# Designs tried in a protein design run: designed miniproteins, single chains, continued (4). Part 2

Each design is a single chain, and the fold is of that chain. pLDDT is the mean over its residues in the fold that is shown.

## One batch from the design tools (miniprotein)

Design m12039
Fold by ESMFold2-Fast:
Structure m12039 (fold): chain A 82 residues (1-82)
Amino acid sequence: MEEEAIKKLREVFDKVAAHVSPEAAERLRQLFDHLLSDPRVTPEGLARALIAAVRDLKARGEIPQEVADEYIKELEEILEKM
């Protein structure tokens, strides 16, 4: 898996986790660790899964809409550069 892309995804993940409840942050961390440990998951697959997770948090009202939209955009930009 490409080290630089994973580093950027982790940075966005850490920012999202800082804006949600401790329980939601733990769910996100478990998802990220699970996806990173699965050798079948590509960097593009990881990015898409994180975008879906942030969209789910937004739909549930667990993250402010403006913050969610900012991080979805950052994740989409990382995905486009892969």
Scores: mean pLDDT 81

Design m12040
Fold by ESMFold2-Fast:
Structure m12040 (fold): chain A 93 residues (1-93)
Amino acid sequence: EGLELFRQGRLEEAVEAYKEEIAKDPNNAQAWYNLGLALFELGRLEEAKEAYKKAIELDPNYLPAYRGLAKVLRELGKHEEAAEVLEELEKLK
């Protein structure tokens, strides 16, 4: 549902669909990661950061969430924090 809306560029509707998925299963790391992607594309950077952090909290081995977090930190100008996230990612490879 949310992924199809995201693919169609219907980003705000994708955010709402992912929030509904999270309401049904709050421990779904993939849904939190997908929410982060949609929020990032909307320029809602602080919300995207929190969604990616939640995905990592739920699944510390979810490598795409670390890449998403590093990307959003760079957009926020937090280059040192982004580098630390990428260093953690390298330890998981």
Scores: mean pLDDT 85

Design m12041
Fold by ESMFold2-Fast:
Structure m12041 (fold): chain A 118 residues (1-118)
Amino acid sequence: MEEKELEEKLKEAIEKKDDRGEAEALYKLGEVLKKQGRLEDAIKYYQLAAGLYEKIGDDRGLAEALLALGEVYKEIGSESDRIAAIKLYERALEIYEKLGDEEGIERARKRIEEIRKE
C-alpha cells in the first residue's frame, strides 16, 4: 500500500519536473524497500535519490541518502559491502561537518563506530 502511493508521487514529480519531489519520493521508496528486505532495490532508489540531491545542490538530502545507502550495504554484510558502507558514512560525515549539522555529524560518527566494533 505505502509503496504504491510513493510510486504515484514519484510519477507526479517526474511529470512536473520537480527534481526535489522526485528525490524525496525515491528516498522514501528506498526506505519502504529496505523494510521489506528488498535490499538491492533499496540501493537503486537511494542511489537515484542521492544523484538528484547532488544535482539540485541539496547537501543535507545527499548526506541522508548516503547514510541510508551505507545502512543497506552494512545489512547485506559482505566484506566489500562493509567497506562501501564505511566510505558512504565518511562522505556523509564530511557533508554534515561542512553544513555544521551537529545531529547529522553524531549519526554518521555513531554508524562508523558501530561498524568498527564488528
Scores: mean pLDDT 88

Design m12042
Fold by ESMFold2-Fast:
Structure m12042 (fold): chain A 64 residues (1-64)
Amino acid sequence: MLLNREDVEKAVKESTEIPEEVKQKILDLIATLPEKVNAEDLLSVMTNVFGVPEEVAQAILERA
């Protein structure tokens, strides 16, 4: 599934479930990505690299 980078950025910024330091690192990564982003790849990175709980990561990507 492809999402707009801007929509993903907004969903991450609006999340209250992620610590601010981790949120900033995720946003920094998203800023380097193309305008269309693969949701499954982002879910994997958020959970496996940044340690975001799967339920939280899924909710963010569903809002995007």
Scores: mean pLDDT 82

Design m12043
Fold by ESMFold2-Fast:
Structure m12043 (fold): chain A 65 residues (1-65)
Amino acid sequence: MNVVVDPRSEEEVERLRAMVREGRELTKQLREQGLKDSEVKEIMNKWMAERVERLRREQERRAAE
């Protein structure tokens, strides 16, 4: 119902932490390749958008079952 708020589970927190770690590692790799901060930001924004879209499609797929 509209009053019930979903609390963050330990598993959800772990997933968020894993995503942050992946983002940090990717950023480090891109910087080590000599990319400018602006290019790194653009690549990271695309990576994040693609990951969010993929998770959205997975959720919709499960809801359709």
Scores: mean pLDDT 70

Design m12044
Fold by ESMFold2-Fast:
Structure m12044 (fold): chain A 71 residues (1-71)
Amino acid sequence: GREKAMEEATRLFNGIARGLRILDREFPDLDPRIAMAAAFRVGAAEAQAERPLSDEETRELVRREVAELLA
């Protein structure tokens, strides 16, 4: 139970960190609060994914989450 929860938490935090790196590169002038919200959404998607997301899939997800938050 606990080991699986720690693996899910690790995927969440890794997803957040990866999302933030993409946001800093592709959306450098984005409101930091919107950037943080997008990163958390990317992290949640990584934690819930049946397999690790590719770099391309993660970039597409970041762009989609930013678009949703700016709508």
Scores: mean pLDDT 84

Design m12045
Fold by ESMFold2-Fast:
Order: sequence, then C-alpha cells, then structure tokens
Structure m12045 (fold): chain A 68 residues (1-68)
Amino acid sequence: SPVEEAKKIVEKSLKEIEELLKQGKYEKAEEIFRETVLRIGELVDPETANKLVDELFKKVQELYKKIK
C-alpha cells in the first residue's frame, strides 16, 4: 500500500533526522526532511500527505527541542 510505504518512509526519516541532529548536522537533517515531504506527496493523496507531513513536522520539532 502507498500509505504503508509513506508511513515507513516517515519512520525511517525520523531516525535519520535524530541521528543527524545529535551530530550537529542541521543542514543535512533539513535536507532529509524536505526530501521526505516530497516523497510523501508523490506516494499518497493530498489529504493523507498533509496528515503524514504534519505528524513528521511535530515529531521533528520535538527532536529539535530535546537536542537544542
């Protein structure tokens, strides 16, 4: 399912972003975030994409608060 694939991409990207943030690689973490948003938009309908992107954004915001 494209939705299941998009959810797996979100989970993988969150782990990569967390690792990059711990290493102080903020620009690379932002690149991964942007690439993930684009991939989600290609895989699923706009309503589902907006939901997954919102979830990803909120979790990334929490990671920034913990590491900064």
Scores: mean pLDDT 84

Design m12046
Fold by ESMFold2-Fast:
Order: structure tokens, then sequence, then C-alpha cells
Structure m12046 (fold): chain A 95 residues (1-95)
């Protein structure tokens, strides 16, 4: 759905909200927020919930958010690392 037409503050708030949901293990809530804001399709949401592990889903979500909002790669990596740390998962290897 269309171009995401929110202010930078609204984008930052949405990114923080999604990151918080992922850190709390609410993958379904995070995926729902992405669909509501047109970042992913409902079909992509079903695939994420059915086929991906929590770690794979978090990585996919962070990548989609970074691409959609034009986040720097370093910021995206910091978000992913923070989510992994809060979930008690091993940190992804450095690129």
Amino acid sequence: MGTFAKSDDEKTRLVAEIAGLLANGDLEGAVRKLVEHGIITPEEAERILRELSPAQAAEFIVRKVAEKFGLPEETARQLLAAIYRHLGLPLPPAP
C-alpha cells in the first residue's frame, strides 16, 4: 500500500514500537503493525509467522523497516543486536 508518508518522528516512534514488540517476543503484534502501516503484505505476514524462527523473523522485519524508512545499515544492525540481546539469542555475526 502506497508510499509511507509519515514525519521522521512518527517513523522513529513506529520503529521503536516494532522493536519493543519483537524484544517482548510479540512477533504477531510486530507483524500486524507492519501490515497496518503498509510495510509488508498480509501474505508476507502469514509466511513470517508460519515459516520463520523468531531470529529469522526479527532479521526480516528489521531489514524491511530499514529499507522502507531509509535507516542507515549501522542503525539497523544496532536494532537487530538489541532485539537479539533482549530475546537471549546469540548475536548475529559481523558482516
Scores: mean pLDDT 71

Design m12047
Fold by ESMFold2-Fast:
Structure m12047 (fold): chain A 82 residues (1-82)
Amino acid sequence: DYERLMELFGEELREAEELVQKAAEAFKKGDYAKAAEYLDKAIALLEEIRAKAPAELQPLIQQAIDTVRGLKEQVLEAAKKA
């Protein structure tokens, strides 16, 4: 579950969360390119965590990846209107 995931990958998960937060701040400033860059870094880090994770934890990591990918799609759509 999430507790075991945090015990095994807590530092890397915090890094991914920090990247998502940096993307949100860049988005608020209208820097859509920088926001997308931070989200790409978060996705790459989550994919590395998923590759190392036990099979039972992989669905939780995949859910996080899907969420961040959805945020990136929103950023790219907003950029088209800027």
Scores: mean pLDDT 85

Design m12048
Fold by ESMFold2-Fast:
Structure m12048 (fold): chain A 58 residues (1-58)
Amino acid sequence: GPLEEAARLLGISVEEARRLYRNLEEGMPDEVLIQLLMREAGLSEEEARRVIELLKAA
């Protein structure tokens, strides 16, 4: 599912991807999360946007 795809892209567990989804639900802005994913996980902007899209689809 979308969480499993996001976990695969990030190189993290599905449980960790679910925790990241909760941060979005708590009102974390997409742009802040994109910046975090690029800095901490080494993702491109396109990959970071894809992760957010997948998490929102879950």
Scores: mean pLDDT 74

Design m12049
Fold by ESMFold2-Fast:
Structure m12049 (fold): chain A 55 residues (1-55)
Amino acid sequence: MELEEALRRITAAVGAGDFEGAERILAEFKKTASPEDAALLERALAVARRRVEEK
């Protein structure tokens, strides 16, 4: 799975409130991704979750 595809899927899942789905996508990506790409995606998910948490 490409980094751009994983980012798009995670963004869509978080936007829909599907945090379980977002974590599943991250886990699948980490199985085949480089450490650098995995770290970038983890950071993107953390930022997206934080924005939803802040009201």
Scores: mean pLDDT 77

Design m12050
Fold by ESMFold2-Fast:
Structure m12050 (fold): chain A 60 residues (1-60)
Amino acid sequence: IKELAEKAVEAARAGDPVTAAKYMQEAIDKGASSDELAEAVREAAEKYGLSGNTVGPPPP
């Protein structure tokens, strides 16, 4: 789950949202809840030093 979240963040950072979405979907398919995946993605983004920058889209 965390590995897939890290790959998703890396793909999004590289400008490939399709690959990012694919990894997120794969994590859900492997049994991750939406909350668990969101937490893992946020954790991965912070690990890559994105906590001080715009990370992910703002809530609607």
Scores: mean pLDDT 70

Design m12051
Fold by ESMFold2-Fast:
Structure m12051 (fold): chain A 55 residues (1-55)
Amino acid sequence: MRLSPEELERARELYERARRAVEAGDYEEAIRLLSQIPGVGEEEARELVEEYAAR
């Protein structure tokens, strides 16, 4: 698991956007954004969103 600098930067952008979506209560959008990150997948993205929202 090694992302290029460009992939890492894009992943960071997606993660930040997903965080904002969770803060706005838009969990579906957050899951969609995170699932676009290589290696995350939909199930993993869903778990991350749930963990972030619930703490």
Scores: mean pLDDT 76

Design m12052
Fold by ESMFold2-Fast:
Structure m12052 (fold): chain A 64 residues (1-64)
Amino acid sequence: MISGEEADEIGVRAVILAPEENGLKLAEELGKLYREGKLTVERVKELLEKYASPELAEELLARF
């Protein structure tokens, strides 16, 4: 599982690098998963691929 601190770091970088509208949606979805205790590498990857790109997902998740 990704920790809250790691999720915050990923979320900040993703919002900066994603398109403006998609960045806000990505941050909301990440926050929801964290609150529900469902913040896994797989779910974060799915959100990054949906709202940003597969390349950005690989870059931001390379440590996990």
Scores: mean pLDDT 71

Design m12053
Fold by ESMFold2-Fast:
Structure m12053 (fold): chain A 94 residues (1-94)
Amino acid sequence: TKEEIAEELLRLAEDLAVFLIIEFPDDEELRTTLQRLMAEMKEAFEAKDYERLLEVAREFLALVREKSRTLPPASQALVDRQLARMEALLRELE
């Protein structure tokens, strides 16, 4: 169950990271940071270190939330919905 929850969390995170990279194509720092956080989450998942995964995922969510504030309302609503799903999965992973 924890493995399945973590796997779904990673899929949602990857979808959000791809979406933001597409929406902010000139933001190299954002792309690099999202790629680093995704790599760290995947490493924690492979190690079955769910405490570490939770820590990195919270950092990822904070970055996404901050960056989404500059998006058009429709895109912001889509990101907020995905963030809510990820937050629910994080609570289940605790």
Scores: mean pLDDT 86

Design m12054
Fold by ESMFold2-Fast:
Structure m12054 (fold): chain A 57 residues (1-57)
Amino acid sequence: GPSQEELDYIAEHLSIRSGAPKETLRRLLEAGDWEALRELTGEQTLELAKRRLREIE
């Protein structure tokens, strides 16, 4: 799976785009809580994050 540094990078980008706190998004990404992430960030932003995670893996 993605490293702690990779998760932090993605959480920061999601935070900038959605306005949600980075630490909340970081925790949800680590837990794989895709439903909560979609509700906070929106479907399009989450799809970009999933694509980025696949590129890093």
Scores: mean pLDDT 76

Design m12055
Fold by ESMFold2-Fast:
Structure m12055 (fold): chain A 66 residues (1-66)
Amino acid sequence: DPEYEEGLRLMEEGDEAAAAGDLERAIALYREAAEHFDKSKKREALIHSVSARLRAVALELDQELA
């Protein structure tokens, strides 16, 4: 499933960006990962899509509240 594999790759890149302190890049990568998971037909993709969106929202809220 190419959409699922791409979602996992983007999620990993998002985690790396977040660890490096590049929060804007991490947010963009998590949102892109969620879009790929939403296109996947795997049942597991649903929880990954939710996880990616929650990570993006958490970082966005931290930026706005700081």
Scores: mean pLDDT 83

Design m12056
Fold by ESMFold2-Fast:
Structure m12056 (fold): chain A 66 residues (1-66)
Amino acid sequence: MYTVRIEGMDATGATAAALSAIGDGGRAEVSGGEKATVVAEGLSPEGARATAAAGEAGGGKATIEG
């Protein structure tokens, strides 16, 4: 199971990343500020990549741990 941390996203990117993680059967924690952070856990390898890509499309920086 993979964990993805994504920092520095806009609201659209954070929403897309959280929905990607939930759709993969994982869980996501979203925290705000001027830029959003998402920590997603319990992901498949494919779900982790999709979640990272969604957050990066929103301007975020993603790290994947598996």
Scores: mean pLDDT 85

Design m12057
Fold by ESMFold2-Fast:
Structure m12057 (fold): chain A 82 residues (1-82)
Amino acid sequence: GIENIKKYAKKGLEEAAKSGVSLDAINEASREVIEGLEYLEEGKIEEAVEKLRKAKKILEEAGASKKAIDYLEKAIEEAKSL
């Protein structure tokens, strides 16, 4: 459900911060996560998945740890299963 998506996305952002990703990149990825969760509340699953994928891409390009990226992948898979 949406609760698991929120949990995994939050853990991904926390692990990215621990791995030294810049505050600017964390804030950009966080904004994409928030917009994705708003799309989920509206039932717009495809748009939500795209926003979560964008958040993952921002963190990957900023050098986030594999653990951070794995959490974003879990959020994406959970969203795709709705």
Scores: mean pLDDT 88

Design m12058
Fold by ESMFold2-Fast:
Structure m12058 (fold): chain A 61 residues (1-61)
Amino acid sequence: MQRQVDFLLRALRSDPALAAEADRIAALPTLEEQRRALFAVAREHGDRVARAGARLNAEEA
């Protein structure tokens, strides 16, 4: 869970349009609140989030 949340936050930060959203989510006080917020962003911006994750994976390879 923690590892997945951290990865998604890094992926969102790699996209300038989602970086502010990632910072907002990272500031939330609990892991559960971060998970719920990430789920909402993924539901709203699924394609963009998926592309950001793919880019981060390629950059880290």
Scores: mean pLDDT 73

Design m12059
Fold by ESMFold2-Fast:
Structure m12059 (fold): chain A 63 residues (1-63)
Amino acid sequence: PPGLLCEAARDYTATSPDELSVKKGDRLLVLEEVDDEHLLAQNLATGEVGLVPKSYIGACAPA
């Protein structure tokens, strides 16, 4: 859901222009759930926005 603050569980490198690169421990603001496999999120460390696989997302709390 929008406004959820999550922490990246693992490093992920974007493989396409619409994807978000994350490092383990990065704080991610979830903007939208796009499908069963991807979230649209902002990486608060870099300010970048993009798709991140749900399997790379760890702990979440309300923002």
Scores: mean pLDDT 79

Design m12060
Fold by ESMFold2-Fast:
Structure m12060 (fold): chain A 65 residues (1-65)
Amino acid sequence: MPSLEEMVRELHRLWEQFRAEAAKGTPEAQRRGDELARRILELVEEMSRQTGLPREEVLGLLPPS
């Protein structure tokens, strides 16, 4: 299982990819963005479960967009 530190790094990577896809403004990029958003939500739930932190605190680990 990944460490919390590894999960935070993955969360940041997914978030940057999501922002990059959103910036393209194409239907294909929108579909990729939707998939990335789903992965982000799954990772947030996993981090919340493993750390005991509420979802809002885990979301506070996301870089400002």
Scores: mean pLDDT 78

Design m12062
Fold by ESMFold2-Fast:
Formats: C-alpha cells, structure tokens, sequence
Structure m12062 (fold): chain A 54 residues (1-54)
C-alpha cells in the first residue's frame, strides 16, 4: 500500500542520515548538505507515492 511505501521510504531516509552523521570522512558542512539532499529526495518520493495512490 501507499502507506507502507511511505513508512519504508521514511525508514530508509533515517538510515541514510544516520550513516552520513557517522561517516568520519565527511566534514560538518558536507554532512549538513547530504542530510539536506536526503530530506529533499524524501519529500519528492513522498509526493510521487501519494500521487500514484490517487
């Protein structure tokens, strides 16, 4: 269902953000950027899933 896909997408985004925060090779500025990109992709994905479900 769309609700299950949304929940899975949110979980994956949180996993990616955790990986970014834990990555010692990234600068604080890179971490902020990558987290921002992840959140942006999540919003697009949520929009697409909801659109497909209508």
Amino acid sequence: SAEERIEELRRRAEEIKKEVEEDESLTPKQKELYIGITDGVLEIGLWVIRKEAE
Scores: mean pLDDT 88

Design m12063
Fold by ESMFold2-Fast:
Structure m12063 (fold): chain A 90 residues (1-90)
Amino acid sequence: MELEEAAREVREFTVEEIAKADPEHAAEAAAAGERAEADARQAGFGAHAHLVGAYAAAATLAAADPEKGAAVMARMKKRAEEKFAEVERK
């Protein structure tokens, strides 16, 4: 699996998990993630910009609801570990 594909899948997974956990804050978290990803790309982070966006979205939820944010962040980290293990294998 390519690094960019893995990072994008982690980002998509994180946004979906936020929407399931807290639909009321999902749009705000997604918007924060999109801005952070765009800023990271402009700063030269490349494929890692997707991960910056995923983390920013999860952190935005954690600021609104620490318990839901922590649960989403734990699932995001596990998904990242699984996807990056696939990158290292190829």
Scores: mean pLDDT 83

Design m12064
Fold by ESMFold2-Fast:
Structure m12064 (fold): chain A 66 residues (1-66)
Amino acid sequence: MSREQAEAMVEAAVEQARALLAAGEPVDIEAVVATLRRTLEAKGASPELVEEAVARLRRRLEELEA
């Protein structure tokens, strides 16, 4: 898995979270982050790439709820 593919998956998760918030639904940041981590690990992403993508996703989701 490439860094670009991981970034695309982060953006997809952020857009899904944005849609939920627009509908008035809360976003469980920990559940979304855990799902991304499992997906990246299943696709053979390096531990370094997994942590980078997870950190980016967490920050983006926190900004949506701030």
Scores: mean pLDDT 81

Design m12065
Fold by ESMFold2-Fast:
Formats: structure tokens, C-alpha cells, sequence
Structure m12065 (fold): chain A 86 residues (1-86)
């Protein structure tokens, strides 16, 4: 469900803002699986790939300790999922 993916992205963003890389990666991973599966089921493969790319960039930023970039990439992923839901 794309709405549930948005909820997990919000949790990932808040965890990243708090400097909690482990929780941010956990929530981002859950959002990614939900968004990818929902978008692929709708035949929206390009949209699924775009969300995957932004979450992967966020994950690399979290591993590097760059929480500002991680938040920015997670917010981009959220916007892509919101646009897909509309």
C-alpha cells in the first residue's frame, strides 16, 4: 500500500533527523518494499525504479553519516510515492 509506504518514509525521515541511522534504514527499507511492490503491481516500473534509486541514495548517505542528504533523498522518495498515489 502506497499510503503505508508514505507512513514508513515519514518515520525514516524523523529517525534520520534524530541521527538514528539504524531506525532510518529499517523504516526506509520497509517503505521501499511496500512502494516497489505496489507500483510494480500497477505496471509502474519506472516509478518503482525511481523510488528505489532515491531510497538507495538515502541509505548510502546514512552509512556516510550525512543525515541532511539522507533526509533530502527520503523526502524525494516520499514525493515520488505521493505523486504515484494521486
Amino acid sequence: DLREAIEYLDKAIEAAKAGDAEKAMEYAGKALVLARNALQAEGRVDAADAVVAEVQKAWEALKAGDYEKAVAYLEKAKKLVEEALA
Scores: mean pLDDT 85

Design m12066
Fold by ESMFold2-Fast:
Structure m12066 (fold): chain A 107 residues (1-107)
Amino acid sequence: MERIDPEKETLEERVDRYVKEINEAIEKGDLDRALALARQLIGDVARYLDEHPDLPKEVVDRLIAKVDEVIQKLEEYAKKHDPSRLEEVEQLRLLAEAVRDYARAKA
């Protein structure tokens, strides 16, 4: 039986759940829900990074990559289906960039 770090596993599972729920909201055309979930994901990642400054760089990089992937999907969806929401996606992108820069400053 492989050893899993419960705290790291719980965070990665939570992030994967957000990504799944955001993808499901996008598939349903529920951009309001997708944007709200993305904002919650970014906020939860930011809080966790602030509370756990000792996280390995590889874990931090993986979390940031998943957030960036979500923002790209939201931007592509908004461009095709609802361009009026692109400003909200840009605000999420700026928030994610601030979290990334904060995490890098601690490395």
Scores: mean pLDDT 78

Design m12067
Fold by ESMFold2-Fast:
Structure m12067 (fold): chain A 62 residues (1-62)
Amino acid sequence: LTPEQEVEALMALGEMARTLGDYETAVKMYEEALRLARESGLPEELIREAEENLREARELLA
């Protein structure tokens, strides 16, 4: 599994958790996706997408 595929999988899990109202799990999935994307030097557009998803999930948790 490539880092890009792993980030996409983590983001998909975060979206599923968010859909089920599990915002704490969604935040954790998006945090891990963002961490991996940054560590792996993935494209800025993907990093930005992870940042926005994380921000939105945190707003729902707050």
Scores: mean pLDDT 85

Design m12068
Fold by ESMFold2-Fast:
Structure m12068 (fold): chain A 76 residues (1-76)
Amino acid sequence: MIDMEEVEYSLIVATVAAGVANGHSREGVELAIRLAKKLENKELQLRVLERAAELAREAGDEEAARLAEEAIEELR
């Protein structure tokens, strides 16, 4: 069960990374937020959003990073 959620985490992160690599960091982060909200594990939701924010910041997309950070605060 936990392993399946870790697989979902990896797929979401890979999707965000692909979006960032193709200049679509905002779209990738928005998708990560939507998918993270479907996860039942709050810790896993936070890990997804934290990684999405990091990837967006590395790409220089401060607005996309802010969207992920706002989603993190909503879950606290």
Scores: mean pLDDT 77

Design m12069
Fold by ESMFold2-Fast:
Parts: C-alpha cells; sequence; structure tokens
Structure m12069 (fold): chain A 95 residues (1-95)
C-alpha cells in the first residue's frame, strides 16, 4: 500500500517535490547518524568513514527516488543537497 501510494505521488511535479523533500530530510538524518558513529572512531578515521557512509547514503536515496518515479533532474537535485550536507559535516568533524 505505502509503495503504491508513493508511486502515485511521484506522477505530478508537486508530488515529486514532496517526495524529494522527504528524501533530503531522510538523507540528512542518516548523515547525522553516521556523524555520531564517526565520533566513536579515532580522529584520523572520522573523515574517511563519514565520506564513505555519505556515498552509501546518497546511493540509497537515489535508489529510493528511482523506485518512487522521480525525474532524473529531481534525483540529481536531491543527491546534490545530501552530498552538500555530507561535505559540511566532513569539514565540521575535522575541527
Amino acid sequence: MSRFEALRAATTPEEQEAIAKRLIDEGKKAVDEAYERAKTLPPERRKQFLAVAGVAIVLRIIGEGLDAGLSPETIQKVAKEVLKYVDEKEEEILK
């Protein structure tokens, strides 16, 4: 039922924007969780762990966007926003 609902939602520009916002929010939450886990690692490992986790999170979000029927342009926008947040957290963890 929920997957059927998501597929229906992705058929209009307004519904695509709503799904995109949800995926960005989910991606940022996953990055925050990875950031907290990175803090448990030695300082020299933290940035590399967060970078690798960030890539994995973005790939998962792209897959969810494709499954929801988002346009390539919308998926690219979501991926860029999440990657920007990963970069911000990588800078934060180095200081």
Scores: mean pLDDT 79

Design m12070
Fold by ESMFold2-Fast:
Structure m12070 (fold): chain A 89 residues (1-89)
Amino acid sequence: SMEEERRRALAEEVLRDHLEIQKKVMEDYKKNNLSTFELIKKMFELEKERIQRLAEKLGLTDLPEDEMRKLYVRLLREANREGFADRLE
């Protein structure tokens, strides 16, 4: 269905964004010898930016950040379940 296609496209986009964040944070970790805590903090900050962009794209800017993060995580889990990670490498 069209709704299933749109949801799969959103899930794939969220996974693509997540993998790009992981790549950037890992590159910064290697370059600057960051602690595990600093790595986690930077990951969270970059994910927050992507979550805000997703909210804008979906017209959900009025949703609380926590609820928007839950939607982001749900889409990421769906993408991982569909095996989209193997297709983005």
Scores: mean pLDDT 73

Design m12071
Fold by ESMFold2-Fast:
Structure m12071 (fold): chain A 68 residues (1-68)
Amino acid sequence: SAMEEALAEGKRRIDEVRARGLAAGLSADEITAAMLAVVGELAKRTGDEELERELLGYVARLHAELQR
């Protein structure tokens, strides 16, 4: 579905931002802010509240992993 494709693409973009931040030696907070910026951009362009909610959940999970 279009939702599944949009969610998969959003997750890929978030993963790329996380990987670049880790490679650059950024803090967990800096990486999380960068991932949230991706979610905010996608939410603003699509107006899709369900997509935004799903991607925010994904970022929250990755944020928890960065603190371990």
Scores: mean pLDDT 86

Design m12072
Fold by ESMFold2-Fast:
Structure m12072 (fold): chain A 92 residues (1-92)
Amino acid sequence: MRASEELLEELAEKAVEDLFAKPREEAVRELLEAAREAERAAEESTDPAEAEAARRAAELLRELARAVEAGDREAAKEKIRELLELQNEAAA
């Protein structure tokens, strides 16, 4: 079952609060590591759709890392929501 837009909004709000509760350098490092793992998954995938989804996830994680580095909670929340929507689409 796909998550509703309301549930995705609530999850994004909680995720941004948890993320900004961490030391900035630690949060950015974790996000960039996750982006690198997603990029690797895209390179190793034999399914074009899976590769594209992984590449999009890597891009969003890098954008999220930039928002966290800038202290921009609103931008970070938007990127988290896009990541959750991407994951929800993959689960459908």
Scores: mean pLDDT 80

Design m12073
Fold by ESMFold2-Fast:
Structure m12073 (fold): chain A 55 residues (1-55)
Amino acid sequence: MEDELGKYLQELIKKNKLSLDEAQEVSLLVRELIEEGKSLEEIKKAAEEKIKKLK
C-alpha cells in the first residue's frame, strides 16, 4: 500500500478497535480497490462503509 493509505488504514483500525479478522477483511478490500484503480477517496469511503457493516 502507499504510505499515505497505509497510515490511514492503520489509524482507522486503531480508532475502530477492529479484531485481526476484521482488519484483514478491510485490508483485503483496500487491496482489491487499489488493483481496480480506485481513487484514494473511493478507497477511504469503501473502508469506512466496510467497518460500519462489521460493527
Scores: mean pLDDT 77

Design m12074
Fold by ESMFold2-Fast:
Structure m12074 (fold): chain A 74 residues (1-74)
Amino acid sequence: SKLEQFLKQGKAVIETVARQAVEEGRDVKEEMERVLKAFRAYARSQGFSEEQIEELEKELKEYAKEIEEKLKKE
């Protein structure tokens, strides 16, 4: 589905940006906040409903939190 494709793409971007932030010594939390804002705006521009955007945001926020916690332990 279109929602599943967006979620998969969002998770891939989160992983990539988080890894780059760690390698470059940048603030992972700030980078994740920027990615989430960009994805919300992009989803709206693509015609997703507010319910779909909320679902995407919830899933991506949870995933970003998991990645942040993993990186803090390393």
Scores: mean pLDDT 79

Design m12075
Fold by ESMFold2-Fast:
Structure m12075 (fold): chain A 56 residues (1-56)
Amino acid sequence: MEGLRRAEERGRSYAPALQEINRLVKEGRREEAIELLKKLGGSEEEARATVDLLTS
């Protein structure tokens, strides 16, 4: 039961960080954006996929 709420809370907590990640990606600081996503609890693969979506 807790897992579903944790996933939603995690998504909400990611919102301000996603803005920072988008900025880093636009500045060409792709690796810094990936590291920020990983610090938020994402895997490296998820972080890279998110950054790739932002560069598309």
Scores: mean pLDDT 69

